# Ledger of designs, part 36: designed miniproteins, single chains, continued (3)

Each design is a single chain, and the fold is of that chain. pLDDT is the mean over its residues in the fold that is shown.

## One batch from the design tools (miniprotein)

Design m9225
Fold by ESMFold2-Fast:
Structure m9225 (fold): chain A 69 residues (1-69)
Amino acid sequence: SAEKEALLAELEALIAAVGEIVRKMYEQGKLSEEEVATFERQAAGALETAAKLPLERLREVLAELLAGL
């Protein structure tokens, strides 16, 4: 569905934005290589899980993330 594809794209964009911050913090010496690797593993797992969720559940998860929780 177009809505599910749009929500997955929003989640992917949010993860990419956080990843850019993580990369910049790593370059500044504020994060270890292990912390970056942990983020990458968690991000990949989150995207895989989100892709398997029904539309209504994906909408709830994205709303929760956007609320800063």
Scores: mean pLDDT 81

Design m9226
Fold by ESMFold2-Fast:
Formats: structure tokens, C-alpha cells, sequence
Structure m9226 (fold): chain A 82 residues (1-82)
């Protein structure tokens, strides 16, 4: 399913510290949900800002948070298409 496909791609871009770049997250979730990258970025900033770590100019979130956020966005998109 769509959630499993997103999780597989998020796992592929997870670094050695268990973190996912917000830019990679936004691209992957946009590709599967049809939301714009801007909409997904705003969703992450609004709902998960406390989970975002900035290291060397890169915004990162834990893999578990990325998976949770992706699941919520897929569910939200399905509800909008009902």
C-alpha cells in the first residue's frame, strides 16, 4: 500500500543516527500523496516543530516521527477524497 511504499523510501533515506532530512521527507510524501511540497513542509513545521533538529544547516526529524507524520498525511488525503 501507499503507507508501506512511503515507509520503505523513508527507511532508505534514514541516516546512521536514525534521522530523516525534512527535504527528503517532503519530496517522498509529496510524490505519494499529491500534496505540494510546500503544504507538507508547512504541516511538518506546524505540527512537529519541537521534533525538528537543525545540524549544519540541515533540518532533520527522527525516523519514527517521519513515519507518523507520513501516516497522518496519507489518512488526511484519503479523508479529503471521500
Amino acid sequence: GVVAAIQARLNAVTDADGMVDVADFVRIVSDYTGYSRTQIYQHVIQNYSDQITRVDGRLRIPQAVAQQAAQQLVQQRQQQQA
Scores: mean pLDDT 82

Design m9227
Fold by ESMFold2-Fast:
Structure m9227 (fold): chain A 92 residues (1-92)
Amino acid sequence: TEEVTLTLEGNTLTAEVPESLSEQQIGDIIEALRKVPGIESVTREGNTITATLAEDADPDAVLAAIAEELSKVPGVTSVRREGNTITATVEV
């Protein structure tokens, strides 16, 4: 198992993806983030996923929706939220 850590700072959510995750698993995480209301854009550079929140988005509501959508991703076994940080455990 691997952990994906997502941290919200201001309007920017940064997800650090372990190198051991497959392209399919990374793609599933990106698609999950794109389904979240209040996320305006999602981009990927190597093992880093960056999502931008809309200026009027409620960060707490967005983080709750991220945790819900990540829990639906195949291979995700647990999702934890601590403040502005979400940790998803993924089977690789």
Scores: mean pLDDT 83

Design m9228
Fold by ESMFold2-Fast:
Parts: C-alpha cells; sequence; structure tokens
Structure m9228 (fold): chain A 58 residues (1-58)
C-alpha cells in the first residue's frame, strides 16, 4: 500500500541519517580528512533530515 511504501522510505532515510552521523564522527576523528568531505557529509545530513520531515508530512 501507499502507506507501507511511505513507512519504508521513512525507515531508509532514518538509517541513512544514522550512517552519515557515524561517518561524520569518523571523519572528524581523522585529521587527514579534507574539509570539503566533512562539509559535504554535513550538507547531506541536513538535506536528508529535511527530506525525512517532508515525507512524514506527506
Amino acid sequence: SVEEKREQLIAKNEEEIKRLEEELKQMEADPSTPEYRILLTKLMLDSTKTVLEIIKKS
């Protein structure tokens, strides 16, 4: 159903957020990580969180 599809998308986005948060922590712990990679990961996190909120309201 459409509702089940939405719940699956929510779950996938939540897992993606968790993965990105873990990757960001690892990148920040590694002084050899370029600044642009940290910035891109933060932007991806913010974007994914925004998308998740939109999906929840749909």
Scores: mean pLDDT 85

Design m9229
Fold by ESMFold2-Fast:
Structure m9229 (fold): chain A 85 residues (1-85)
Amino acid sequence: MKLSKEEIEIQIEAALAIMGASVNRLAAEKLEDEEAKEKVIKLSEEAIRLAVEAEKTEDPEEARKLIEKAKELVKEASKILEEAE
């Protein structure tokens, strides 16, 4: 298999998004606010799904779009966690 620089960058970015979403999901389990907990879990699960899809995508442009969406969901989940304390 031949990995281009762009393919390597996409795989690294996707892995980072998966890690961020996974950390947020674990943090959500400690939340006493059930609404905030549910929102963070859903955002984190969607971010992981998009990042995994990006790793499987052969089109670099589509993979980048999926990663950007995953990163936005990770940021949204992090904001909810910050506001929930």
Scores: mean pLDDT 82

Design m9230
Fold by ESMFold2-Fast:
Structure m9230 (fold): chain A 69 residues (1-69)
Amino acid sequence: GLERGREALEELLKKVEAKTITPDEADRLLVLALLEGVITPEEATEIGRLVKEGKYEEAKELLKKILSK
């Protein structure tokens, strides 16, 4: 449900802030959030790209914006 998807995004945010996130783990958490309907495909693609590029501050800000909805 939405709560499970939200928890996945909160886990992703915590790991992005700590810079401990791996690309594979980011993809796993983003797919879960997408399946649970808490994130759009466009938002998932953008966050995945930012993590792969090491743009953790931009990924963090986008995740915070999504979680504030």
Scores: mean pLDDT 84

Design m9231
Fold by ESMFold2-Fast:
Structure m9231 (fold): chain A 94 residues (1-94)
Amino acid sequence: SNSVQAALLSGLVVDYTLLAQKYLAQGNFDKAKEYADYAIEAGEKAISLQPDNTTILNLTAESLRLLARSFENAGLTDYAAELQARADRFRKLA
């Protein structure tokens, strides 16, 4: 069902966010970006299945905001700005 699939995808947003932060801390920027992109894709799919689910919207926005800060602190400023823009979009602010 769309509800079950959205819940699983929401879990993947969290898991991929944690993996992206882990690889970023290790200096593996390619893997960090790979998992950050997976988090975005999982969040977008979850929202497409349940567009009015504010819990999914807030979870995705917060996860991407945390990643943006982590990438900015690592010196990946352009990618951090992209993540922040996507977080703002999930909050309907961009």
Scores: mean pLDDT 85

Design m9232
Fold by ESMFold2-Fast:
Structure m9232 (fold): chain A 91 residues (1-91)
Amino acid sequence: DDIEKAERDAAAFREAARTLSAEEVRAEAERLARSIEAGLKDPSRSKKSLLTLALQALAAVDVAEEQAATTPELAAIRAFAEAVREEVLKE
């Protein structure tokens, strides 16, 4: 199941992200948001890979917010990643 694999990959990423500083996790969230944006522009990109990136971006934002106060940039990344997740999972 591609969804279950994406969720497992996101859980592993979340564990790894908790070992990073708040600044490093924010940088990772921004990197993942850029990867999703590039993926949306690539017609060969699979919905599965976009789901994995979206779940990882959400995990990074969650960890960054747990470690420090939220920022407008983190809120924007969360909204973007949630919208991509909803679109990929939409029947």
Scores: mean pLDDT 81

Design m9233
Fold by ESMFold2-Fast:
Structure m9233 (fold): chain A 109 residues (1-109)
Amino acid sequence: SKEELLKKLSELLKEAAELVEKGEDESKLEEINRKFLELLKEAGARPEVIEAVELLVEAKAPISAMGEVARIELAPEEERKRALELLPGILREGGFPEELIERVMELLE
């Protein structure tokens, strides 16, 4: 079920947020990012969505951005619409360049 996979992704993102708060090793966060990508692929996420997540991981985007990408791909229509509205704002507030934001949003359309 897409809902079950979205729940697993949300649990992983919560674990990642807790690790960041605790100042834990970057290697643990990298492991969670790998598991997140594996779950998205298992969920049947489009190659373009996988590319968007890989770009965000490489750019060291906030965990909240990864959560919104998962919602865009897997959540019901109303949650997807909210995620599409929230994601560019999260990235702008994080100080990410507009070129990166535009590229990510194009991949998710």
Scores: mean pLDDT 80

Design m9234
Fold by ESMFold2-Fast:
Structure m9234 (fold): chain A 60 residues (1-60)
Amino acid sequence: MTPEHERLGELSVPAAKAAADTMKKAEKENPANTQEEFDSIVQKAADAARAALGAARAAW
């Protein structure tokens, strides 16, 4: 693995953790989410992760 790939992985781990923490908080505050609300939360977390990866790539 190249050093660049390792560093991109390290940057993506905090972003993924932040997204997971946001989802856990949303579930705790709204435990009776509908399927649509669940899909919306997943989509929002995925979009946040993509934005973080895009920012990491732009910084590289």
Scores: mean pLDDT 66

Design m9235
Fold by ESMFold2-Fast:
Structure m9235 (fold): chain A 61 residues (1-61)
Amino acid sequence: MLQELREKASELGLTDRELEVAEVLFLNPELTLEKIGLSVGVSPSTVSNIKASLQEKGLLP
């Protein structure tokens, strides 16, 4: 699962930041955008934008 996510991220050209957000969302779906931002070191707005991008690419529902 996590390795498959990393392989898909590499094929889609995700940045390290986008991959970190994707991994946190995948492993911890109960976390708020604020908590994810704290874990990755970005603002909640950045997490929201990355999440939308990942949903567009079909990596997240």
Scores: mean pLDDT 75

Design m9236
Fold by ESMFold2-Fast:
Structure m9236 (fold): chain A 64 residues (1-64)
Amino acid sequence: SVEELKAIVKEVTGREAADDDNLFEDLGMDGLKVALLVGRARERGLDLTIADVYRARTLRALAE
């Protein structure tokens, strides 16, 4: 869900995220933070890949 992804983004970046924030431009995601996001999402049972994050660009798109 978007709420689970928001929680992980806060853990990784230290920032509260809006659904439409761009992960790279607005939230400051880099390759390391993308890897951490994917790892933590998988620990929570979310089947995400690094490619999914780069394609989605926003939390709303990533949650779909």
Scores: mean pLDDT 79

Design m9237
Fold by ESMFold2-Fast:
Structure m9237 (fold): chain A 81 residues (1-81)
Amino acid sequence: SSYKEGILAELEAARAAAEALGAEEAARVLREAIEEIRRTEDPAEVGRLFERAMREAVALLSPEQRAAVEAALLAAREAHL
């Protein structure tokens, strides 16, 4: 539960950052991953979905957008440590 909650917080922060930057396609990828992760109780699947979503979202972002999205994700991660 705490693992899944932490991953969802990280993805939600990344999604919000992507939306604020106007990176609509990356934000969509992250929203879909959040919905999919909410539907699974398998921690291994949560991890796989997170890795896939971040890889796909990063590919849709400029280097400057990537830095902002990664910073938001890291801030959310630190809040849950």
Scores: mean pLDDT 87

Design m9238
Fold by ESMFold2-Fast:
Structure m9238 (fold): chain A 103 residues (1-103)
Amino acid sequence: SQLEQLLEQIRELIEKMRELARGMPVKQQTKFLTRLIAIETDVWLAVENENLSKEQKIHMLQTAGDMARAMAADAEAQGHHDLAAVLRQLSSLIDQMIQLIQK
């Protein structure tokens, strides 16, 4: 399905972000990885948890997308331009998931 394809693309971006984060100072890396885990959890629950309503799934994905955008702004401000670009790609894929679930 299109949703499964988007989930696969999101997993690939998350792995790329973990690799890019290895170059960050320890304090920045800890904050980054904690927020990344929160995004992964929200995306996974929105796709895999059949007990969530459509509205709950959309809210979780919106929260994840907002976090990805905030993380992109933080990364840009810290000079991690490649990481910021990948975070913007992540937020775009999350927005596409929201559109599919809204159908």
Scores: mean pLDDT 87

Design m9239
Fold by ESMFold2-Fast:
Structure m9239 (fold): chain A 63 residues (1-63)
Amino acid sequence: SEEARREFIREVKKIEDDLLAGKLTFEEAVQRLKELAARHPELSDDAYQSILRHLERLYEEKK
């Protein structure tokens, strides 16, 4: 549903913001993404991998 998609996007953004703010380690951010993806079975593997790569990029950019 569109509502589930919007909720997913907001939760992903929260993970990104917390990672950038230093509130989460990279490993903690990945774990939260896995837990979030488990609640959203409509999420494709391609979308999941894209988000994971984005988190990796954010982490490397912050170093």
Scores: mean pLDDT 82

Design m9240
Fold by ESMFold2-Fast:
Structure m9240 (fold): chain A 70 residues (1-70)
Amino acid sequence: SDTNLRLRNDGLDTTTQIINQSRQQGLTQQARQAQQLFTDTLQQMSLDSLTPSQLRDRLSQTLSQIRQIS
């Protein structure tokens, strides 16, 4: 749905910014771990079989984990 596409795009953009910021700061290991989470999230969201609530929850969890690593 349009809502799912917007949620996915916004979440992935935010995640990419965090990863890039970590790399710029020389946090190479953290950036690699964050990139792995990013890839896993991308695969899950590309299914587009999730409800908007499930997408939001997964994005929130993934972003929290990335922020903890970064």
Scores: mean pLDDT 71

Design m9241
Fold by ESMFold2-Fast:
Structure m9241 (fold): chain A 86 residues (1-86)
Amino acid sequence: SVAERLRELGRRAERAPSYEEAARVVQEVNDLGHRAPTPRDSLGAGTAGGIGLISLGSGKVSGLSDKEMGRLAGRGIIAGAEGLEA
């Protein structure tokens, strides 16, 4: 399911060793939104990807570490998956 894939991607972002790897995971979340078979799945994945992108951008501006940015983005993506199942 899209929710299960979002949880996997969120966990990958949380453990990302670099900003570049976290950004790649966020891009994969957005790609999921474009390929999603239903409007609900597309909106859920798009929302999760948007949270991830904002987290990475805000973290960079705020001087967060790569690990902290990855954790923030990953938590947002996982929250998006939770919303899809609610």
Scores: mean pLDDT 78

Design m9242
Fold by ESMFold2-Fast:
Structure m9242 (fold): chain A 76 residues (1-76)
Amino acid sequence: SIDDAQQQIGGYIQQMQDIVDSDLSNAQQQAQIAAINRQMRDIIATLSSDDQVRIFDVYYPQIMDIDSRFNQRVAA
């Protein structure tokens, strides 16, 4: 269901935030974030097109913020 997908994706977003804030190397952070992004994409792909839009509207800004924070750390 969309509720189950929202719960799972919310958990993955929290994991990505924890990874970016961790003491892991940039390469390890990139690898773990890439793995989580693949898992989120697979979950989203199981949803209807309407539910995919709802998920993107809620979580896309959060994912973009995480990506921006990670890229700023890598550039430093």
Scores: mean pLDDT 79

Design m9243
Fold by ESMFold2-Fast:
Structure m9243 (fold): chain A 65 residues (1-65)
Amino acid sequence: MEAFREKMLKAGEELKEKGVVESYEYRGETMYFHIKYESVEKTAGKEILAIGVGIEVGGSVKIYY
C-alpha cells in the first residue's frame, strides 16, 4: 500500500513537471488529475478529461494518456 501511494505521487509529480496536468490529488486508492486544455496537444490531440495510471504486478507504474 505505502509503496503504491509513493509510486502514484511520483507519477503525478512527473506529469505536472511535463505540463500534462495542472494538479493532482491522491484520495483513497485513486489518483485524480486536473488537466489544462493546452495539455491535450501533448496527449496526441485527444480531448482527455482523465488519465489512467496502472500498477503492474511487481510494482511497476504505467501511465496512460
Scores: mean pLDDT 56

Design m9244
Fold by ESMFold2-Fast:
Structure m9244 (fold): chain A 70 residues (1-70)
Amino acid sequence: SKAVEEAKRYIEEVKRLAETMSPEERKRFLEWLKKSKEVFIKRLQEEGYDESTIEEVKKLFDEAIKELEK
């Protein structure tokens, strides 16, 4: 789906940026990413995406957040 493809591209860019950051910068970036997830999901809900697509996007963000918390 278009929403999942957009989320995957966004997550790839986020991971690339995080790899260039110091541990302190990554901590701040993680807080921003958590907020970005909320905004992204809200947008998909407002645009009328089905719940299964929204859940798939949530999983993508959650996996990225978990990976970056290490």
Scores: mean pLDDT 82

Design m9245
Fold by ESMFold2-Fast:
Structure m9245 (fold): chain A 82 residues (1-82)
Amino acid sequence: MLDEAKKRLVEALKKLGVDVTLEEVDAMAQQMLASGASEEEVVRLLELMARIAEATAAGDEEAKARAEAELRALVARIQASR
C-alpha cells in the first residue's frame, strides 16, 4: 500500500512536469513516519497529494479543492494527536 502510494505521487508529479524521484518521495514518507505519523496516515497524505496533482493536471478545480480540504483536515488531525 505505502509503495503504491509513493509510486502514484511520483507519476502524478511527473505529469505536471515536476522532476521528482521515487527516492525523494520515499525520503519524505520516512520523515513523516519519523515525525510520529502512522503508516496509514502517511499513505493517506501521499494519496491526497497525488489527487491534488492529478486534478491540477486535468484542470479539475472542484476535485483539486476537495483534495486540498481533505489534506488540510488530515494534517490538522495528525497535529492535534501530538
Scores: mean pLDDT 82

Design m9246
Fold by ESMFold2-Fast:
Structure m9246 (fold): chain A 74 residues (1-74)
Amino acid sequence: GVEEQAREAAEAIVNGDLDGALEALRKAGLSDEQAEELLLRALDAGRPYLMQGDLEKALEAAVDALLRGIEELR
């Protein structure tokens, strides 16, 4: 479901796999434009934690940002 794709995208983001993140978001039914916008939002949300080396909080922040963004598009 959408939650699974959001988690897959967030894991890709934390690992620096931006192409994998975009692919996961497209599988969730997002357009290319929507996928790119949500990717940037998730990167921005996770960045402070990534800079601190807190991968768990970075993943959590990215998942939260993606799920909120997807909900706003409904």
Scores: mean pLDDT 84

Design m9247
Fold by ESMFold2-Fast:
Structure m9247 (fold): chain A 103 residues (1-103)
Amino acid sequence: SSTLETIYNLISDISGLVLDAIKNNVPIDDLIARIREVVDKYSKNLSPEQAELLRLLMDRFISELRELWEKYKAGEISVDQFKAEVGRLLTRLQIELILEANR
């Protein structure tokens, strides 16, 4: 479905932005701004109800990403641990969006 393709592409793009931010030492606020731009682009291809749910789930993801980024930059977790935890958050987001698309 077009909705499932939209969800897949959204998650893939966010993953790419996070990896780029690690490699190029991008400030967290710049990373968050780019993630929000990607969300806004993909929201145009979703129903109003799906777009609202996406924004709520993204606000939660962004909050958790910021906390993980701060721990990573403080040296409290390794880059591999950070990548694993972000991967877990993205997998959860993808599952939640797919479940709502099939209701």
Scores: mean pLDDT 87

Design m9248
Fold by ESMFold2-Fast:
Structure m9248 (fold): chain A 61 residues (1-61)
Amino acid sequence: GPAVEEAVRAALAGDTERAERAALLAVLNGQLSPEGATRAGRALRKGDGETAARALREGVL
């Protein structure tokens, strides 16, 4: 959904704040699994946008 797509784009752009906000919205809207968001958040905190984007894509509900 749009929130996951925004989170992926932000993660790949290195925009950690935007990626985390979009991922949270995606979880709240039932578009992203909590497990996917947790893995993505861990990668974002390490500055690994590509791993975060993969976790977001794999976590889509």
Scores: mean pLDDT 87

Design m9249
Fold by ESMFold2-Fast:
Structure m9249 (fold): chain A 66 residues (1-66)
Amino acid sequence: MLTPEEAEKARQALIEANRQVKVGDTEALEKKIRELLKKAGLPEEVVNMPLAEISRQVAEVERERL
């Protein structure tokens, strides 16, 4: 499971990728997310995670902060 710090970095990468990539280009969006996760210094294990799993773990960490 992502740490709160890793989840915040992943959340920011997801937001930034959605800002830079046109809606509907799923391949470009995935590529940009992977690139931004790598630039944020996240472990290779997290960078190579399925996007659905990254989103799930980010949401799970956010729930624990409530």
Scores: mean pLDDT 76

Design m9250
Fold by ESMFold2-Fast:
Structure m9250 (fold): chain A 118 residues (1-118)
Amino acid sequence: MIRELLEKAYKAAKEGNIEEALKYIGEIVESINSKEDFEEAMKALVEFLRELGLDELAELVEKILELALKKLSDLNLLKKVFRQLLTAVFLGKVEEIDELPEEIKELLKKVAELSKKV
């Protein structure tokens, strides 16, 4: 399920259909109802990016996953991290969320900048 939504979001983003990409990103984030769901969804994103040959993006996502699991216990904050990560990866954009640790915010900015160049 997550993989099919990731593929749809990616296709919509590449076609310039920002509204459809955001719809699929929203559906992915809403499917996360536990810390385990978050971890599985993040790992699915890493695998998807590696299959696309986007290994540098995949490495940054893995670092964000490790930091999020160590520093965050609030499911709503984990969902915010994942939403910002998906918008950074697929649309090259990130919103600053003051509630997030500085290390995670900096990695999200790096993901968005790298995504603009691929």
Scores: mean pLDDT 86

Design m9251
Fold by ESMFold2-Fast:
Structure m9251 (fold): chain A 78 residues (1-78)
Amino acid sequence: SEQLEDAETLVDIAERSPDEGLRRSAVEGAADSVARLLESQGRTQQAQDVRDRVQQLLDAGDLDGAIDVVRQALDDIR
């Protein structure tokens, strides 16, 4: 559960940091940790979907939407 703990910590940083660049880096890291967890469970398609959706939202400037995708994926893993 190292990837799960990492993802939870990074989501907290993404939500609470006053620095938008740090928030963006944190949600990218959280998405990677969640995707690796999904891949380890054989859920490769869901891992790709998380990566793609987070990147699309970040490219659109929707940090809050990207955080929501990571949170939903974390809830699905649990």
Scores: mean pLDDT 83

Design m9252
Fold by ESMFold2-Fast:
Structure m9252 (fold): chain A 73 residues (1-73)
Amino acid sequence: SEQQQAQQQLQQLLEGIDLIENGSKEELEKAFGGEVNEEELEKARKKAQEYKEQLQDLMTNHTFEELQQLGLE
């Protein structure tokens, strides 16, 4: 099912956001294949938290079709 595959991809996106929010610098450098400085990591964590909250709200209050229209990638 297209919807099930897209839900799996959305879960992977949430896992990526969670990694940025709560992962170590080492885990993030491994995941993204590049060096990350501590200051930029702190900024990324704050943005990841805000984006995760928005994405969770969208997932709770919107259909899959509405989420696709919002262009969440």
Scores: mean pLDDT 71

Design m9253
Fold by ESMFold2-Fast:
Structure m9253 (fold): chain A 86 residues (1-86)
Amino acid sequence: LLAEARALLAEAAALAEALPPEEAEAAARPLGERAAALGLEALAATRSPEELRAAAERVRELALAEPDPELSAELLRLADRLDELA
């Protein structure tokens, strides 16, 4: 799972180098999303439900303190997914 996530991120990075920015973003987006999903599954497999809930709460606190609204929204989505995996 973690090795697969890293491979997908490397593939997304290679596409960003090889393609025009708009095409690179369209091609890399599904790879990045899949890598994030696999990373979360790997984390869930190695953590207790209590640890996942504690991590979700910490990420939610970081999101509320984050001045960038797009990054804040991504952190809130990550926190919700950690709660779902717990």
Scores: mean pLDDT 71

Design m9254
Fold by ESMFold2-Fast:
Structure m9254 (fold): chain A 76 residues (1-76)
Amino acid sequence: DDALLDKVFLAAIRTLDELSREHPEAAAELEEAKERIGQAYLNKDLQGVIDIALETGKKLGPEAYERIQRALEEAL
């Protein structure tokens, strides 16, 4: 469903933008993740959007992972 994909995509991008403001040291990694999420979105790959966002959170640490997971769960 395009509506579900749109909601999950927007939740992922919004959360990564928030993390980028809070953790400027991670800005480059978050920009790379946003580019990859954008590619998954254009391919209509819902699981790809979810997987890339959660992988990014795992690399940044448990607080980032929990925030991304919560945002995605709220969108689903």
Scores: mean pLDDT 86

Design m9255
Fold by ESMFold2-Fast:
Structure m9255 (fold): chain A 68 residues (1-68)
Amino acid sequence: GTALAKEVADLVKKLHEQGLSSEEVGEKLAEYLRSKGLDELAEEVRKMGEEGKSPTEIGVYAVLRLES
């Protein structure tokens, strides 16, 4: 839902501002999403991080999936 999408956006922004790598952002976001029961989306964002997608791209993708 919209509230979860906002939490995801805020988390990605914080991790990016802390200077974490794409892989680290993907892993931490995946852990958060798994805690919410979103295992499929969690695996997708983890793979994006491993592939070197930017923190912004990972965050935008996750938010759009949660708003769909």
Scores: mean pLDDT 85

Design m9256
Fold by ESMFold2-Fast:
Structure m9256 (fold): chain A 60 residues (1-60)
Amino acid sequence: MISAEEANENVEEFYEKLKKSSVEEAEEQLKHLAKDPRVTSEVGGAALKALYEVKKREEE
């Protein structure tokens, strides 16, 4: 699981990793980060976008 500090350091890498995960993994990652006040708005937006992409992929 990616920490808030790691995600903040490279938002693009975080987004690409999360986008390639399963829906369950992406939801658990988002839930973990949502409780950490160190998460930037950029990371939060990337996580939501990645979760949307993962769900769309798994519905196809």
Scores: mean pLDDT 77

Design m9257
Fold by ESMFold2-Fast:
Structure m9257 (fold): chain A 79 residues (1-79)
Amino acid sequence: SEMEFVESETVEVLGIEARVLVLRNTATGEELVAASAVVDGVPLTAVVRVAPGADVEEAKKRALEELARKIEEARRAAA
C-alpha cells in the first residue's frame, strides 16, 4: 500500500463532528489531508494534497474551510 496512516483528529465544524485524517504516500512523501462529516445522512469530504516538506497544519485549515463551505451548501440545498 502506497498510503500510510499519519494521524487523525476529531473537530467540530458548524456544530457537527468532523474527522480529519492525514495519510502519507510512502513512495513520494506527499501527504493527503481528508476532512469528512455527515450532514443529514450525506457524507461530505474535502481533500487537500500536501507537497513533501509543506505545512500540514495549513493544509488541515484549508481542508476544514472547504468542508465548512460544503456543509453550508448542503444545508442551503436542503432548505
Scores: mean pLDDT 84

Design m9258
Fold by ESMFold2-Fast:
Structure m9258 (fold): chain A 94 residues (1-94)
Amino acid sequence: KAKEIVEKYKNDLSKAPELVRAYLELGKVEEAMKVVREAILNHPEDIDLLAEIVKALAENGRLEMAKVVLDYLRERYPDHPAVKEAEAFLEKKL
């Protein structure tokens, strides 16, 4: 499943959260982090997408990276519902 997701969506940033999960399941941490950086650089205003990336990182035990992305969102969009939901999700994984 993870390998199939990577092959199907590797160039589709709208699927960045799914790609992050798939790469981390395959142990491809550097590729997952590249997807995270590309999403932030190309879609910095897509708060829902970036919040889902926080959840994907947290689900896969990358709590420090999830916190970095969440801090980026909190600094810019502290009252956005998706940001608050991602924060609550990360707290449950700690």
Scores: mean pLDDT 81

Design m9259
Fold by ESMFold2-Fast:
Structure m9259 (fold): chain A 79 residues (1-79)
Amino acid sequence: APSAAEQLEKVIEAIDKAANNPEIKEKFKEKAKEIAEEAEKNWEKAKEEIRNSTDDSEETLKEAYEKLEEAVKKLKEIA
């Protein structure tokens, strides 16, 4: 199975594609803001779910946390 970091990279790619499509961006703008705010409110829960989904080392988990932060920042940029 792909690692948590690899799965988050695909999420970031999907966010970037949405941001670069004018039709999707207009419909997604408000929802992107809501998703980013919910992710920040549940930051500790998101980290816990990443930890529980893998036997990865702390270094590999750190990469996944950095990718999660990047995804949230990308969502805020769309909004």
Scores: mean pLDDT 69

Design m9260
Fold by ESMFold2-Fast:
Structure m9260 (fold): chain A 75 residues (1-75)
Amino acid sequence: ARKERIERRIRALEQAADLFEKLGYTDKAKELRSLVEQARKALEAGDYDRAEEIVRKAFELVEKTVKELVKKSRA
């Protein structure tokens, strides 16, 4: 259950990275892919606390990037 939840969140982050890359946010996509790789390594090592911490930071990056996009579209 915990492993499956982390795996689903990692998958969502990978999809977000693909979207950022398609939108031209290449640096943000690279940073997000790096966090995804780190989270996968922690998950494979059985360090679920570490994996969840990395996933949390990655979602914060996604939220911040989306907020920047929304502000730029409305300005």
Scores: mean pLDDT 82

